# Designs tried in a protein design run: designed miniproteins, single chains, continued (4). Part 86

Each design is a single chain, and the fold is of that chain. pLDDT is the mean over its residues in the fold that is shown.

## One batch from the design tools (miniprotein)

Design m14988
Fold by ESMFold2-Fast:
Structure m14988 (fold): chain A 88 residues (1-88)
Amino acid sequence: MEADRYRAAALAFEAAAEAVEKSTPEQGIEIMLTTLDAVGDLVDPERAGALRDEIKAKYEENVEEGKQFGIEKLRELADEYRARAEAL
């Protein structure tokens, strides 16, 4: 069911954000990109691709700011997909 998929995605994004927060910047980008590839592509491939590009660009500017940007975006995705699951 689509609602179950969105809830699973929300949990995965939330878990990834927490893992990134506890990781080094180098580990953080790997966790973020892997999660977007595995889970983001499952729910919204176009949005996942755009977010991967934004995270990579932020890391090129500043690795700590890139890590924080990625955490915030993963949490935003978790909240959004949780809300979408509840609306269904």
Scores: mean pLDDT 82

Design m14989
Fold by ESMFold2-Fast:
Structure m14989 (fold): chain A 55 residues (1-55)
Amino acid sequence: SSRVTELVWEFSFAYTAGDVARGEALTQELAAVDPSRTGTVEALRAAIDRVKALQ
């Protein structure tokens, strides 16, 4: 859906900016919009968790 595409683009911007709070919020919203994308959500969550660990 277009919303999934928008969330992925917004996550990319949050990730490159090191915005952990926004990255976490966007992964939660993606999970709510499309619960079938568990693998994608887990990958994005893992990526943002690594950023958080380096702060």
Scores: mean pLDDT 81

Design m14990
Fold by ESMFold2-Fast:
Structure m14990 (fold): chain A 74 residues (1-74)
Amino acid sequence: SSEVKALEDEILRRYLTLMSDTSLSIEEKERLLTAFLEEKIAEFADNPEVRALAEKAREAVLAALREERQRALA
C-alpha cells in the first residue's frame, strides 16, 4: 500500500541520514533510531501491516548497528 511504501521511505531516509552523520556515535545513532521506530510502532498500532513493517525495520536496524559496533571493536 502507499502507506507502507511511505513508511519504508521515511525509515530508509532517517537511517541513511543518521548513519552518514560522522558527528554521531554508534550509541547516539541507536538511541535516535530506536526512539523514531518506537514512535512509528505506536503511531500505526491500529494498522497491523504498517506496524509489522515498523517492528521488522526496528529489528533490522538494531542488527545492523550491532554489526557496525563489532567491526569498530575488531
Scores: mean pLDDT 77

Design m14991
Fold by ESMFold2-Fast:
Structure m14991 (fold): chain A 65 residues (1-65)
Amino acid sequence: SAKDLVLRAVLVLTLQGRKEVSKEEIVAEAQKLGLPQGSANRVVDEAFRKAGKDRLSLEELEKVL
């Protein structure tokens, strides 16, 4: 559920022309889709910790979500 909304947020950003996205961009977009900031931060923080980078592509995010 929360991971699905985060993945949807990344898809929206990708459709807007983003090749890579930051944690802050994903959290903001996920909140627009109805995911509370705390839940969005928890999912996104874990994904970026696993990846070890500050910006990730959709493909990279799919591997860590």
Scores: mean pLDDT 84

Design m14992
Fold by ESMFold2-Fast:
Structure m14992 (fold): chain A 83 residues (1-83)
Amino acid sequence: SKEELLLRMKVYLIVVGGMIFVLERQGRFDAARELQEIRDEMTRLYEEMKASKDLERVEELYRRIEELFLEATRIAVEAEREA
């Protein structure tokens, strides 16, 4: 359902926020800034997803959010390896 996808999206935003916090605590400010840009884009897509009445569009937006979440995870893992 759209409601389930919106809830999963909120969890992704919380997790990325946590990654940013950890990276900042480690002094990885460049990686933290890159994740913040991704989180801002995820937030924009979340608002579009909330406004959409088209289920196909909601699913497309959710897939894009999942791609952004995976990218955020890759950046965080790479930054941890460099620390």
Scores: mean pLDDT 86

Design m14993
Fold by ESMFold2-Fast:
Structure m14993 (fold): chain A 97 residues (1-97)
Amino acid sequence: MLVEYSPELAALLASFGVPARLSVGELLLAEIRILEEAGILERLPDGSYALHNLDGSKTRVSRRELVERLGRLLRETQSVRPPVSVAELLAAAEALA
């Protein structure tokens, strides 16, 4: 599914070389890449991720849990237009897991 971005998200994605129009799954993968490049997210050898919290602690999350969390943030922040439904977020999370 192709989604329309907020102007702020489109500008941010463009700065990382990401196209202005993506499917929900492609957008979630782009967000993971941006967070890794920013040092907020670290890939672990077992395929899980370490999330760097603002207090300096690290939380280990599975790839599936990470995709579900990022998908919820996309929906809650309304960073995409039209708004992504819960069913679309769940389908994207399962496809990327």
Scores: mean pLDDT 62

Design m14994
Fold by ESMFold2-Fast:
Structure m14994 (fold): chain A 123 residues (1-123)
Amino acid sequence: LAQAQEQLATAKEYFNNGLKSEKEGNKDTALNDYKLAASNLEEAESILEEIGDSDSTRELKFDIYKLGLRIYIKLSRLDKDNGDAYLKLAQSYEKKIEYTKGVEVDEDPELARDILYLKLTNP
């Protein structure tokens, strides 16, 4: 559990670095940061799948799935050659969020915007 939390924290740090780089107009640096965020996120998810389901792992899985959705939407926009593959990954995380949280995911305005983007670009 602690190792999965550490990997998620590292993924969040890379994602935030990517947001900063993108705001500064450095798309190549942002792309690399988002890819590193994705790698650490996938490692966190794998560790939790080995541990199995509990209240603690469900909450942490929900955080992982929300971050995964955000990361792969960013990657789908910045890496056009792999955009369709990243968009499918983002859609997979949207489904995992719905399954874990239920149908009420619009209380987070940024998450609601990202989900709307998926529905508008791939109905």
Scores: mean pLDDT 76

Design m14995
Fold by ESMFold2-Fast:
Structure m14995 (fold): chain A 63 residues (1-63)
Amino acid sequence: MKKLTIKEAEELDLSNQDLEELLIGEVKKLNLSNNKLKKLIILSTDLEYLDISNNPLKEIILP
């Protein structure tokens, strides 16, 4: 799975999924470590935890 869009979640572990792009709406805890993410868009206003380690990120959009 190279590109993913998620509307809502409380806690998500998406580590080691070979993700290249993610758009996520509301989320409180998000683990994205060890992916291939180049683009990350987070629209969540309630984000408590974020792990984006070991990703080749070029573009990050936060609220």
Scores: mean pLDDT 83

Design m14996
Fold by ESMFold2-Fast:
Structure m14996 (fold): chain A 75 residues (1-75)
Amino acid sequence: SELYRKGVEAFKKGRFEEAKKYLTEALQKYEEEGAPLALLAEIYRELSKVYRKLGKEDEAAQYEAKAEELLAQAA
């Protein structure tokens, strides 16, 4: 939760590379711990927003698609 919180805070401050770092670390940790699909989807969605701000549109679209896939599985 701390890594996710730091990632979201960095994004709000316009620190997109820092946000990418924290959210990527949070995603890896939560995947290893078997976190709920809804939480994983939230992190993928935040990463999609970060990649879009970094001008990486294709990567952003891939992260968004993964978030939607996980949300569908969680329902």
Scores: mean pLDDT 85

Design m14997
Fold by ESMFold2-Fast:
Structure m14997 (fold): chain A 64 residues (1-64)
Amino acid sequence: MLTPEERAAAVAAITAQKPSPEEVKEMLIAAGMPEEEAEKIAKDYAAGKLSGEEVARLIVELTS
């Protein structure tokens, strides 16, 4: 189980990098998300509907 501190550190690291939508899609697929869902998340991120913090949270959840 991740502590709140470990989760916050991972979110901060990913948010600071400000990845491109393509990088977000690749990271989500690498974390185990289906390509269809990763594409939807990347599109929402590109449109500004999702923040980098929200994307980072999803990646942490998938890799935990």
Scores: mean pLDDT 71

Design m14998
Fold by ESMFold2-Fast:
Structure m14998 (fold): chain A 95 residues (1-95)
Amino acid sequence: MEEIEKKLEELKKIVEELKELVEKFKAGEISAEEAEKKAKELTKKFKEIMEEISQLMKEAGLEKDPELVERVSKVLREFTEVVKELEKLIEEAKK
């Protein structure tokens, strides 16, 4: 359980870093190329940690725990929304 909680906090940190990328890009502090590169790196890390959480939940028999499933789903929703926003901003900047 502590390992799953640690991994969930790592996912939240990645989402926060993506939100910071969105704000820096909107402020003109970073280029579209730099934002895209960092977003790809953060997306890779997010996917790796999600796979680790899935494995840990399965091994602990917690794959159907309502609280953990809701926490994982919430972070995944937040991640997906931030990535979509950043991708849209980068595409508009390339035009």
Scores: mean pLDDT 83

Design m14999
Fold by ESMFold2-Fast:
Structure m14999 (fold): chain A 95 residues (1-95)
Amino acid sequence: HMAEMMRKEMLERAKEAMTFYDITLMIFHKEKYEERAREKAKELGIPVSIVHEAAEIMKKEWLEELDAFMTSVIRDLLASTENPKGRALIAKGLA
């Protein structure tokens, strides 16, 4: 079980080092993400495959949170459509 424990430790270190900016790059700018992932792997002294695994986990968690948040925002926008001031304030906040 030592190998599994070491892998979990490396995975947690990678998750701490990764940011939502890195996850955004993973979705929209893969090449820049891969460069940053290699740099973080080198700095942390862990395999780049573990960094990629941490990023995939964080991406899944972030997309689930984003989906829930966007569903909430859409509901608020629909509820505010009858109030022009409310609609304008929400539009400004999202833009």
Scores: mean pLDDT 75

Design m15000
Fold by ESMFold2-Fast:
Structure m15000 (fold): chain A 67 residues (1-67)
Amino acid sequence: MRDLPPEQQLDEAARGLAELLETWSLTQVRDFGRVLTLSGLGDLARRVAELASPEHSRALREGMEEA
């Protein structure tokens, strides 16, 4: 009856963002992690970090911590 549950929507958004972030530099990924966290999108940022490559995941988490 309902459309996609929040878990599914979050996973789909995180998947697309993880693919996009692979085209960015580690500095840009780190800054983006900070912006996502400050914007109240910490859950999304954490999900993206779980799907990203180890180096991008680490950069994203550093950005989240800087917020």
Scores: mean pLDDT 77

Design m15001
Fold by ESMFold2-Fast:
Structure m15001 (fold): chain A 79 residues (1-79)
Amino acid sequence: LEEKVLELMRKADEAIEAGDWKKAKELTDQALEELEKLPESEEVRKMKASLLAARGMAYKKLGDDKKAEEYFKKAKELA
């Protein structure tokens, strides 16, 4: 299950590098959904913070500044 989250995070990073913000948003959504299935731990919290920050960046690049700020704030609270 954690391995699946790491794979989705890797694919999201690839989408970000490619400038495919829509795909990055989709992959970070999938990774966050899989992460919610895991018991809370320090590692899970750190992964969630990274995913929320990546999702915020995707929203910002897609022009949704308000949602981007919400996700950046959530990421900061978990980091």
Scores: mean pLDDT 80

Design m15002
Fold by ESMFold2-Fast:
Structure m15002 (fold): chain A 66 residues (1-66)
Amino acid sequence: GPLITQEDLREERVLTGPVGELVLEFERRHGLPETGRATSELQMRLALADTDGDGTVSRAELEAFR
């Protein structure tokens, strides 16, 4: 499945394709604005969801994040 990488999160860009859909799903699930952008708030939450610290976040890690 799609992985959110640190490269995807650089420059607060609009995320597209499967990664963008995964980000929008995460934003909706956590009551964040559905921007599809790699905002500072999104990046902080994704860093907390990255449980193995490898700089990638999977759907499973996002769904496990509370």
Scores: mean pLDDT 70

Design m15003
Fold by ESMFold2-Fast:
Structure m15003 (fold): chain A 86 residues (1-86)
Amino acid sequence: SEKEKLEKEAAKYLVKAAENPEDKEYLKKAAELAKELEPEELTLEEAKENAEKVVEALRELEKLIEEGDERVSEEAVEKLEEIKKF
């Protein structure tokens, strides 16, 4: 499905972002892809809830990278694992 394709692409860029915390471009690309998940709805609340969780995790990841801390990598990995569950 189109949603599944977007989820895989977003996850790909999140993995790259976690591996390269200095490269904000990967995080930006992941966030852009996650935003495209919002208009996709095959099943009412479920698709919406999953898309919202992905978008929220990506926004938190963006904030962590902006802060530039050593904590960024650890929290980025946590957000990636959260997103991979969807």
Scores: mean pLDDT 61

Design m15004
Fold by ESMFold2-Fast:
Structure m15004 (fold): chain A 93 residues (1-93)
Amino acid sequence: MRAAFDAELAARLASQAAGTPDALLLVARTEVDGEVEYVPFDARAVGADPEVMLAHARAFLEEQRAAGRELVHVAAGPRAAPIAEEIRELIAA
């Protein structure tokens, strides 16, 4: 179930981000009481400044890591693509 759901979610997020130049969409995964929960974050809602978007995305990533959650998806519109790449590099570290 997880892999198929994650693939569908990734495609959906990519489609949403492609239509919005300043979108930055992050999803963290956790499992509570046998149920899989996804924690979404949309940086577009907090501002269009790249440094502000990156700061909010970093704060979200650190919060999820501290809670033991896995960041599973990063999708971005054209204006936020460099920020998404930096976040993907942070996940890989």
Scores: mean pLDDT 68

Design m15005
Fold by ESMFold2-Fast:
Structure m15005 (fold): chain A 98 residues (1-98)
Amino acid sequence: LEEKLNQALEEFARYAGLLYGAKSKKEGEPYYNSVKAAVETAGKIEPGLRELLEQAFERGARDYGEEGKSLTPEEALEAMGKAARSLMLALGYYRKLS
């Protein structure tokens, strides 16, 4: 389950980053759908993560979309990748304690 959860978190980071770098709604729609799918998959494995990932996604949208900042898709991916890596590390740590 941890392996599948880590894959879902990686997909979340990847597609959220691509979405924040999208120049139009049409371009971003497939990425948004992929983000929703990743959140749903992660939430089915670890229920607490659904809310946490939704909050992280909303914060990213405010920071990078709403302020009109020109981020490259790579910069957006890197920022979201850091958040996903932090979640993966926290999950690994909790798993060791259990």
Scores: mean pLDDT 61

Design m15006
Fold by ESMFold2-Fast:
Structure m15006 (fold): chain A 91 residues (1-91)
Amino acid sequence: SEERKRLEEQLEEARKEVEEGIEKLGEKKGEEKAEELYEKYKEEMSKEELYKKGKELGKKEGKEEIDKELDEGVKLVAEAVEKTSKRLEEK
């Protein structure tokens, strides 16, 4: 039915918004870690080098942490979609 297709499209858009939010939060954590590394090692290394390394480490660690915490959320959304689809097929 068209109602099922519209629901699937809305849920897909919601998933994309969640994915975009995860990426943005990862970038923010990267910047915070870059600043932390600069404060700790600013006398030993250049500011540019520390910020570059900090951002790379922060983005990687931030993505891994966010992915781990929100993996259950993504699974719950997928399970809710499956249950709703099965319910609509039975009626």
Scores: mean pLDDT 61

Design m15007
Fold by ESMFold2-Fast:
Structure m15007 (fold): chain A 84 residues (1-84)
Amino acid sequence: MKKIEELKKKADEYNAERDKLVAQLRSLMEQGRAAAKAASTPEEGAKIAKEYRDQALPLDQAFYDAVKKAGEYRKEAEKLEKES
């Protein structure tokens, strides 16, 4: 059914966005960890770690939105498959 296929494609699109955001978030957190470890003092390291966490917040929120949307489209496709 075309409608079920379209819903699955939308779920796949959000899963792809999720995977892209996961890669970006992992890269950002690894950069933050390396920068904090390279800091001259524990206090400076903590400040750097916080700055990278603050930068990660919008990406983390976008990640959870993508997961939620992918799940919603997947559930709708499953519901239609059961009715077919």
Scores: mean pLDDT 82

Design m15008
Fold by ESMFold2-Fast:
Structure m15008 (fold): chain A 99 residues (1-99)
Amino acid sequence: AEERLERAVELADRLRDAWLTGQDPSAIRAEVDALLPEADRVLAGSTPEEREKARKIARVIYALGVSLDMAEKILGVKASPELVAAELVHLIREELDRR
């Protein structure tokens, strides 16, 4: 849970740095693709309301590079770290596909 969130945050940070420095994101894409099956499993076991809260938190983490605790404080909502990690993996994949 927490370890998965930390890894997803590291991938988000690496993607932002790659965009800023013009680096090839192919290694990031490969790591994200490897995490998608577990992310999909986690999301399949959750409710739409839980997913929506986690998605909002993941968007704030991605956009601002803040911690889970800070994102929860900004939005006034709490979500499972496991769901936030899964939503963040999907968000990183969506951002890679928008290039």
Scores: mean pLDDT 82

Design m15009
Fold by ESMFold2-Fast:
Structure m15009 (fold): chain A 100 residues (1-100)
Amino acid sequence: MEKQKKIKEIIDEAYRKISEIVRKEHPNPEAAIQAIEDFKKRAIEAIETKSPLEFINEFGKLKSELIQKLRELGASDETIEKVEKILNEAFDKILEVLSE
């Protein structure tokens, strides 16, 4: 598979896992899911339009913005820690693909 396809699959799986956690644990799951979907779209757009280095920088920014938005919508610290872990694991996998 091409590197871009692998990265999109990693992003899709991470956002699927985050959506499942948020749907179960978040006090406002509909608004939280919308925020997650918006960030997934922006992450995929960045993969398609940006260089690897620009994507790495943009992904870090998108991660921070998503975490902040979920907190503003009422996510607990425990939920935030789970989401952060999934995003960090996805980022590590993306870096592995980019280093191939």
Scores: mean pLDDT 81

Design m15010
Fold by ESMFold2-Fast:
Structure m15010 (fold): chain A 95 residues (1-95)
Amino acid sequence: KVPVGELQRFRGFVEQFKKIVDTAGKEYNLPDLTKELNSLLDQTLTAVENGDFDSALSYLNQLKQLSQTLPPEVRDVILRQVNNLIRMVDYLKSL
């Protein structure tokens, strides 16, 4: 089981990332892409909460691929967030 503090921290980062996605989607008029990114983030969080780190990494890799379709100005910011979550999941899996 993931320690409660680590899970709370991960949830906080996911919520922060969702705010970044919503801001970018609004700025660049990308409602369908924003919905898909947020869906993958919700699936990632659910997988982590269930201790299914392999599924969480799969969802984050799908997020990374989808992020390549974003405008260059926001793509690097979104990719940085995805890579941070991947490192966090790898860390949680190592516990």
Scores: mean pLDDT 84

Design m15011
Fold by ESMFold2-Fast:
Structure m15011 (fold): chain A 74 residues (1-74)
Amino acid sequence: MSEIEVLEELIKEADGETKALLQRMLDAYRELVRAEKENDPRGAEIARRYSELRGELWKTHPEAYARLGRKLRE
């Protein structure tokens, strides 16, 4: 399963602040995929933003972070 597919599935199951954070992560990841396809030099900055959002998810919603990791390994 792609990271976009996993994030979309988690967003459907989430609520409140968790859903908002996952949506921000999905938006950032879509921007990253676009940047990679277009060979955009801002790709590194976008990847850093995505990593920061993942770190926030781990700190504030560790159960959602663990679920993300499990689905990505499937």
Scores: mean pLDDT 82

Design m15012
Fold by ESMFold2-Fast:
Structure m15012 (fold): chain A 74 residues (1-74)
Amino acid sequence: SLNYVEQQREKIAELAEEEGRPDLAEKARAGELSEDELKERSKEVYDKLVKILQEKLPELRALREQLAAERAAA
């Protein structure tokens, strides 16, 4: 939907700002990214996010299990 595309553009813009690319962020928010540009930029964004999530998710699960075990032992 149009709303989904708008949300996707905002995510690209936020990451572009964090990476010191205000030009890209402005273009994304203005809706000036083509469908192909959105797809390509989104891939870079999601590849980075997926890597971070995959690396951190096991640590978060382990911490949650540890806290549950400590609570049960008390």
Scores: mean pLDDT 72

Design m15013
Fold by ESMFold2-Fast:
Structure m15013 (fold): chain A 100 residues (1-100)
Amino acid sequence: MIESLLQIMERQLARIEELAAAHPDDALIQEIAALVRELYEGVARHRLSEEEVERLLARLTALMRQANATGDPARIEAAELAERAAVAVYMAMQERRKAE
C-alpha cells in the first residue's frame, strides 16, 4: 500500500515540477511545488513527524485555495495536482499510524 501511495505522490510531484519549470516567475506555483517535494521526500524517507506532516498539509491546503481563487488555469492545475499528492500523503500517514 505505502509503495503505491509513494508512486502516486512521485507522479504528481513530477507533473508539478514540470508546471513549475514552465512558470518560473510564478511564486505561488513555485511554493506549491516546493511543499509537495518536501512532503514527498519527508514521507518517503520517514524524516517528518505526524505533526510536521499535518502542518505542511495545512499550508499546502491554504496555497491550493489561493491558487483556485486566482482563476489562473496554470495555478488551478497546480492546486489539482497538489490535492492528489495531499490525499496520497494523508493515506500514507494513516498506514504509518498502524505501525506499518
Scores: mean pLDDT 82

Design m15014
Fold by ESMFold2-Fast:
Structure m15014 (fold): chain A 55 residues (1-55)
Amino acid sequence: SMDLVIEQMRAVADIESKLIARLLQARTKEEREQARRDADAESAALTQQIKSQLA
């Protein structure tokens, strides 16, 4: 449905905004790599959630 598409877009934007904020606050390479890993994990979880909602 259209509502699910909007929810998906908002969720993606939220993950993106959180990643940008964490990268701006990160002082080490390790912190930046962890932020990217966390964002990747959240994105993967969101993809699985959306697939479940569309089934």
Scores: mean pLDDT 82

Design m15015
Fold by ESMFold2-Fast:
Parts: C-alpha cells; structure tokens; sequence
Structure m15015 (fold): chain A 114 residues (1-114)
C-alpha cells in the first residue's frame, strides 16, 4: 500500500464514496490546483484544501466551507463534487458547466463528472 492508496481509502470513508470516486475527486482537486499555480493564484486556503484532500482528511462540511473561500470556478467545481457525492448527478453537471464557463480547466471538469 502506498501513501496515495492510504489517502484514497481515508477520503472514500470520510466522503462515503467508492475508492475510485475518491481517486477521481483527488485528481480533480490536484488538476484545479495545478492550473491555479500556473496563474500564480494559489491562496493559503486553496493550498490547505489541496493538502487535506491529498491526505484524505476532508469531509463534505470541509468542502462546503472551502467553497466559500476559493475563486468562483473552484467553488463551482467543489459544489459539483458535493452534488456527485450526494448522488445528484444533474446538479453536479450544472455546477461543472458553470465551472467551465468561469474558466475551469476541461480536465478538471471531466474528472468531477467521471
């Protein structure tokens, strides 16, 4: 077992999702953070979010609180992820489309809907 496998297991348990879903969420957050890093837009709040997700140490409540503190397209991606975790795929698609219109990277949008 790798440190990534351990983080995926913890994230799956904390969010109530499958390990494959947890891996997709981790990838979406990583992709969004990489895009923000290229633009010099990584805030301390985004760095904290990325670190917590990478460790699997995040809950739905944490995701909701971070959505209030990040740029609008990152907030829309987080709302898409929350809707997906809750099984509301129509709402997840709406937020993913909003994120894309607000400038989210296509790979991050695809990852939150995969």
Amino acid sequence: STPVDEAVRKLAENLGVSPEEARAIMQAVSDAAAYLGEKGLVTPEIAELVQKVARGEITIEDLEEFAKKVPPYVAALLKAIIARIEGNMDEARKYAEEAQKLGAHPAAVEAVLA
Scores: mean pLDDT 79

Design m15016
Fold by ESMFold2-Fast:
Structure m15016 (fold): chain A 75 residues (1-75)
Amino acid sequence: AAQAARDALNLAVVRYVNKIFEAADKGDIEKAKKYMEEGIAEVRRLGAEHGLPQEVVDNAIAALKQAGEWALKQA
């Protein structure tokens, strides 16, 4: 059960990181930022819903922020 929740969180991170990079590759910095914000919200929601450790949620948020910051630097 806990592992399935962690897998769902990891899949959400991968999906949003890919969306952020795709938007950045197209020069759509506003869309990249939007996907970062949506990804962070989804990760927080999954963490709260499934009672995931704060460390797991924080690491996922950090990955999304790193992807978003990278995308913004490409502008």
Scores: mean pLDDT 83

Design m15017
Fold by ESMFold2-Fast:
Structure m15017 (fold): chain A 59 residues (1-59)
Amino acid sequence: MEALVVGEDGHRGRFVRHSETTGSVTFLENGAQTGAEVLDETRVRFLTPDGKVVEGELL
C-alpha cells in the first residue's frame, strides 16, 4: 500500500506499509526515508529529518 502522508508540521512524504504496525515515509522535498509506526488506518507516526517525532495523516 502506498499513500501520501502529511505531517502535523507540514512535512510531506510517500508512505509504504510494511506490516500491521510498521511502514516507511519517503520525504518529497529530499527523498530521504524514515521508519514509521502505524497508529490506525489514517494516521502514522514518524521521525522528521531534524529528529522530531510527529504524527501524519494518510491521504
Scores: mean pLDDT 79

Design m15018
Fold by ESMFold2-Fast:
Structure m15018 (fold): chain A 87 residues (1-87)
Amino acid sequence: MKRYLVEVKVKLKDPSVSDNILVEVELRASGVTLGIVVSAKDAEKTVYRFEVLVPEEPPELRLLKATDIDSGQEVEAEVEFRVEELE
């Protein structure tokens, strides 16, 4: 088991979208999904950090989609992932 610090930065391509954007990220190929709710106003100013414990490989992360919760419409988002080994 190895510990990793994962940092997630979200950039929204359209700043006119609602305050409540759900960003869905897959952690690992086997399908654990994390939902991160971001404010459109603060999205580019916020770095989300969490620790994960994985058996063998560094955690693989991918953006699945971003959704405006208030309208139910999909929005364009870019996500930057940084992974640092802690053990």
Scores: mean pLDDT 68

Design m15019
Fold by ESMFold2-Fast:
Structure m15019 (fold): chain A 117 residues (1-117)
Amino acid sequence: SEEEIAELERRVDELLEQMRAHAKAKDYDGLVAAVRELQRLLAEAFDRGIDPETLERIAKRVIEGLKEILKANPDLPEEVKQALLDAGESIAMLVAEKTGDRERAEKWIAELRELAA
């Protein structure tokens, strides 16, 4: 429903803000926990049959948030960078599966990998 989508978007925004705060505080356990929860929320939305356009919109916001965190925190430990990349790749592939737009997913994954290098 529209109300369920609004709640999902609110939870996504809250998790992205928590991730930014954890990264700044160098609370890497908190950052990894938050990104895994974000990945779980989008996987659940996918399984519940979220429409392709809404999934793509939310996923784009998540990918942009991950890019901002990687840019702002270039000295993240490799394990933490890998957790962010794994989540971003998983989310991008959900969009590819739902929309058929593999080129968009591959572009997002490439952008994240370049920022994590």
Scores: mean pLDDT 89

Design m15020
Fold by ESMFold2-Fast:
Structure m15020 (fold): chain A 83 residues (1-83)
Amino acid sequence: AQDELSRASRRLQELVEEARKRYPEKGEELIQLVDQASTAASEGDREQMRQYQEQLSKLLGEIGKQISEQLQVMADAIERLRA
């Protein structure tokens, strides 16, 4: 669980950096959505997280979907750590 969280967090950071490079005009909105989705994931709010995942996919397409997948892995790992 902790190793999964660390791995997903690192991959999320890589994807965010890649997305900012490809879509610099969307960088601020991307960071805000990732921060909000990460907060929802850390709080276990899966409904709120799903809304931000949809917004990320609409904003960035395929890379937004990949970011959303890493956020889901993080949320699942956090839930397992809480047991």
Scores: mean pLDDT 80

Design m15021
Fold by ESMFold2-Fast:
Structure m15021 (fold): chain A 94 residues (1-94)
Amino acid sequence: AALDLSGLPEELRALVAEIEAFLARLKATADAATQALLDRLGDAIRRTVVEGARQGLSLREVRRSVAGLLREAAKYLPPELAAQLRAKADEIAA
């Protein structure tokens, strides 16, 4: 998880912080296997945000990519957690 975010625009750093806080709340009550999936999701989101910034993507395009990662991860989670990831993806994509 040692990706340097300091060079990112403030809006993208805020997006990463929002998603990390959301995933931390889910991990607090999750089993070890679900925690591992959410950790990998967090790492994938950080990489996607950094790559999007490097490519000059708009905030909206980066938010849509992040929403896609949340929706994909939801397929592998219990229904209650999957619903929370889809709801967060809808907020991010709006």
Scores: mean pLDDT 85

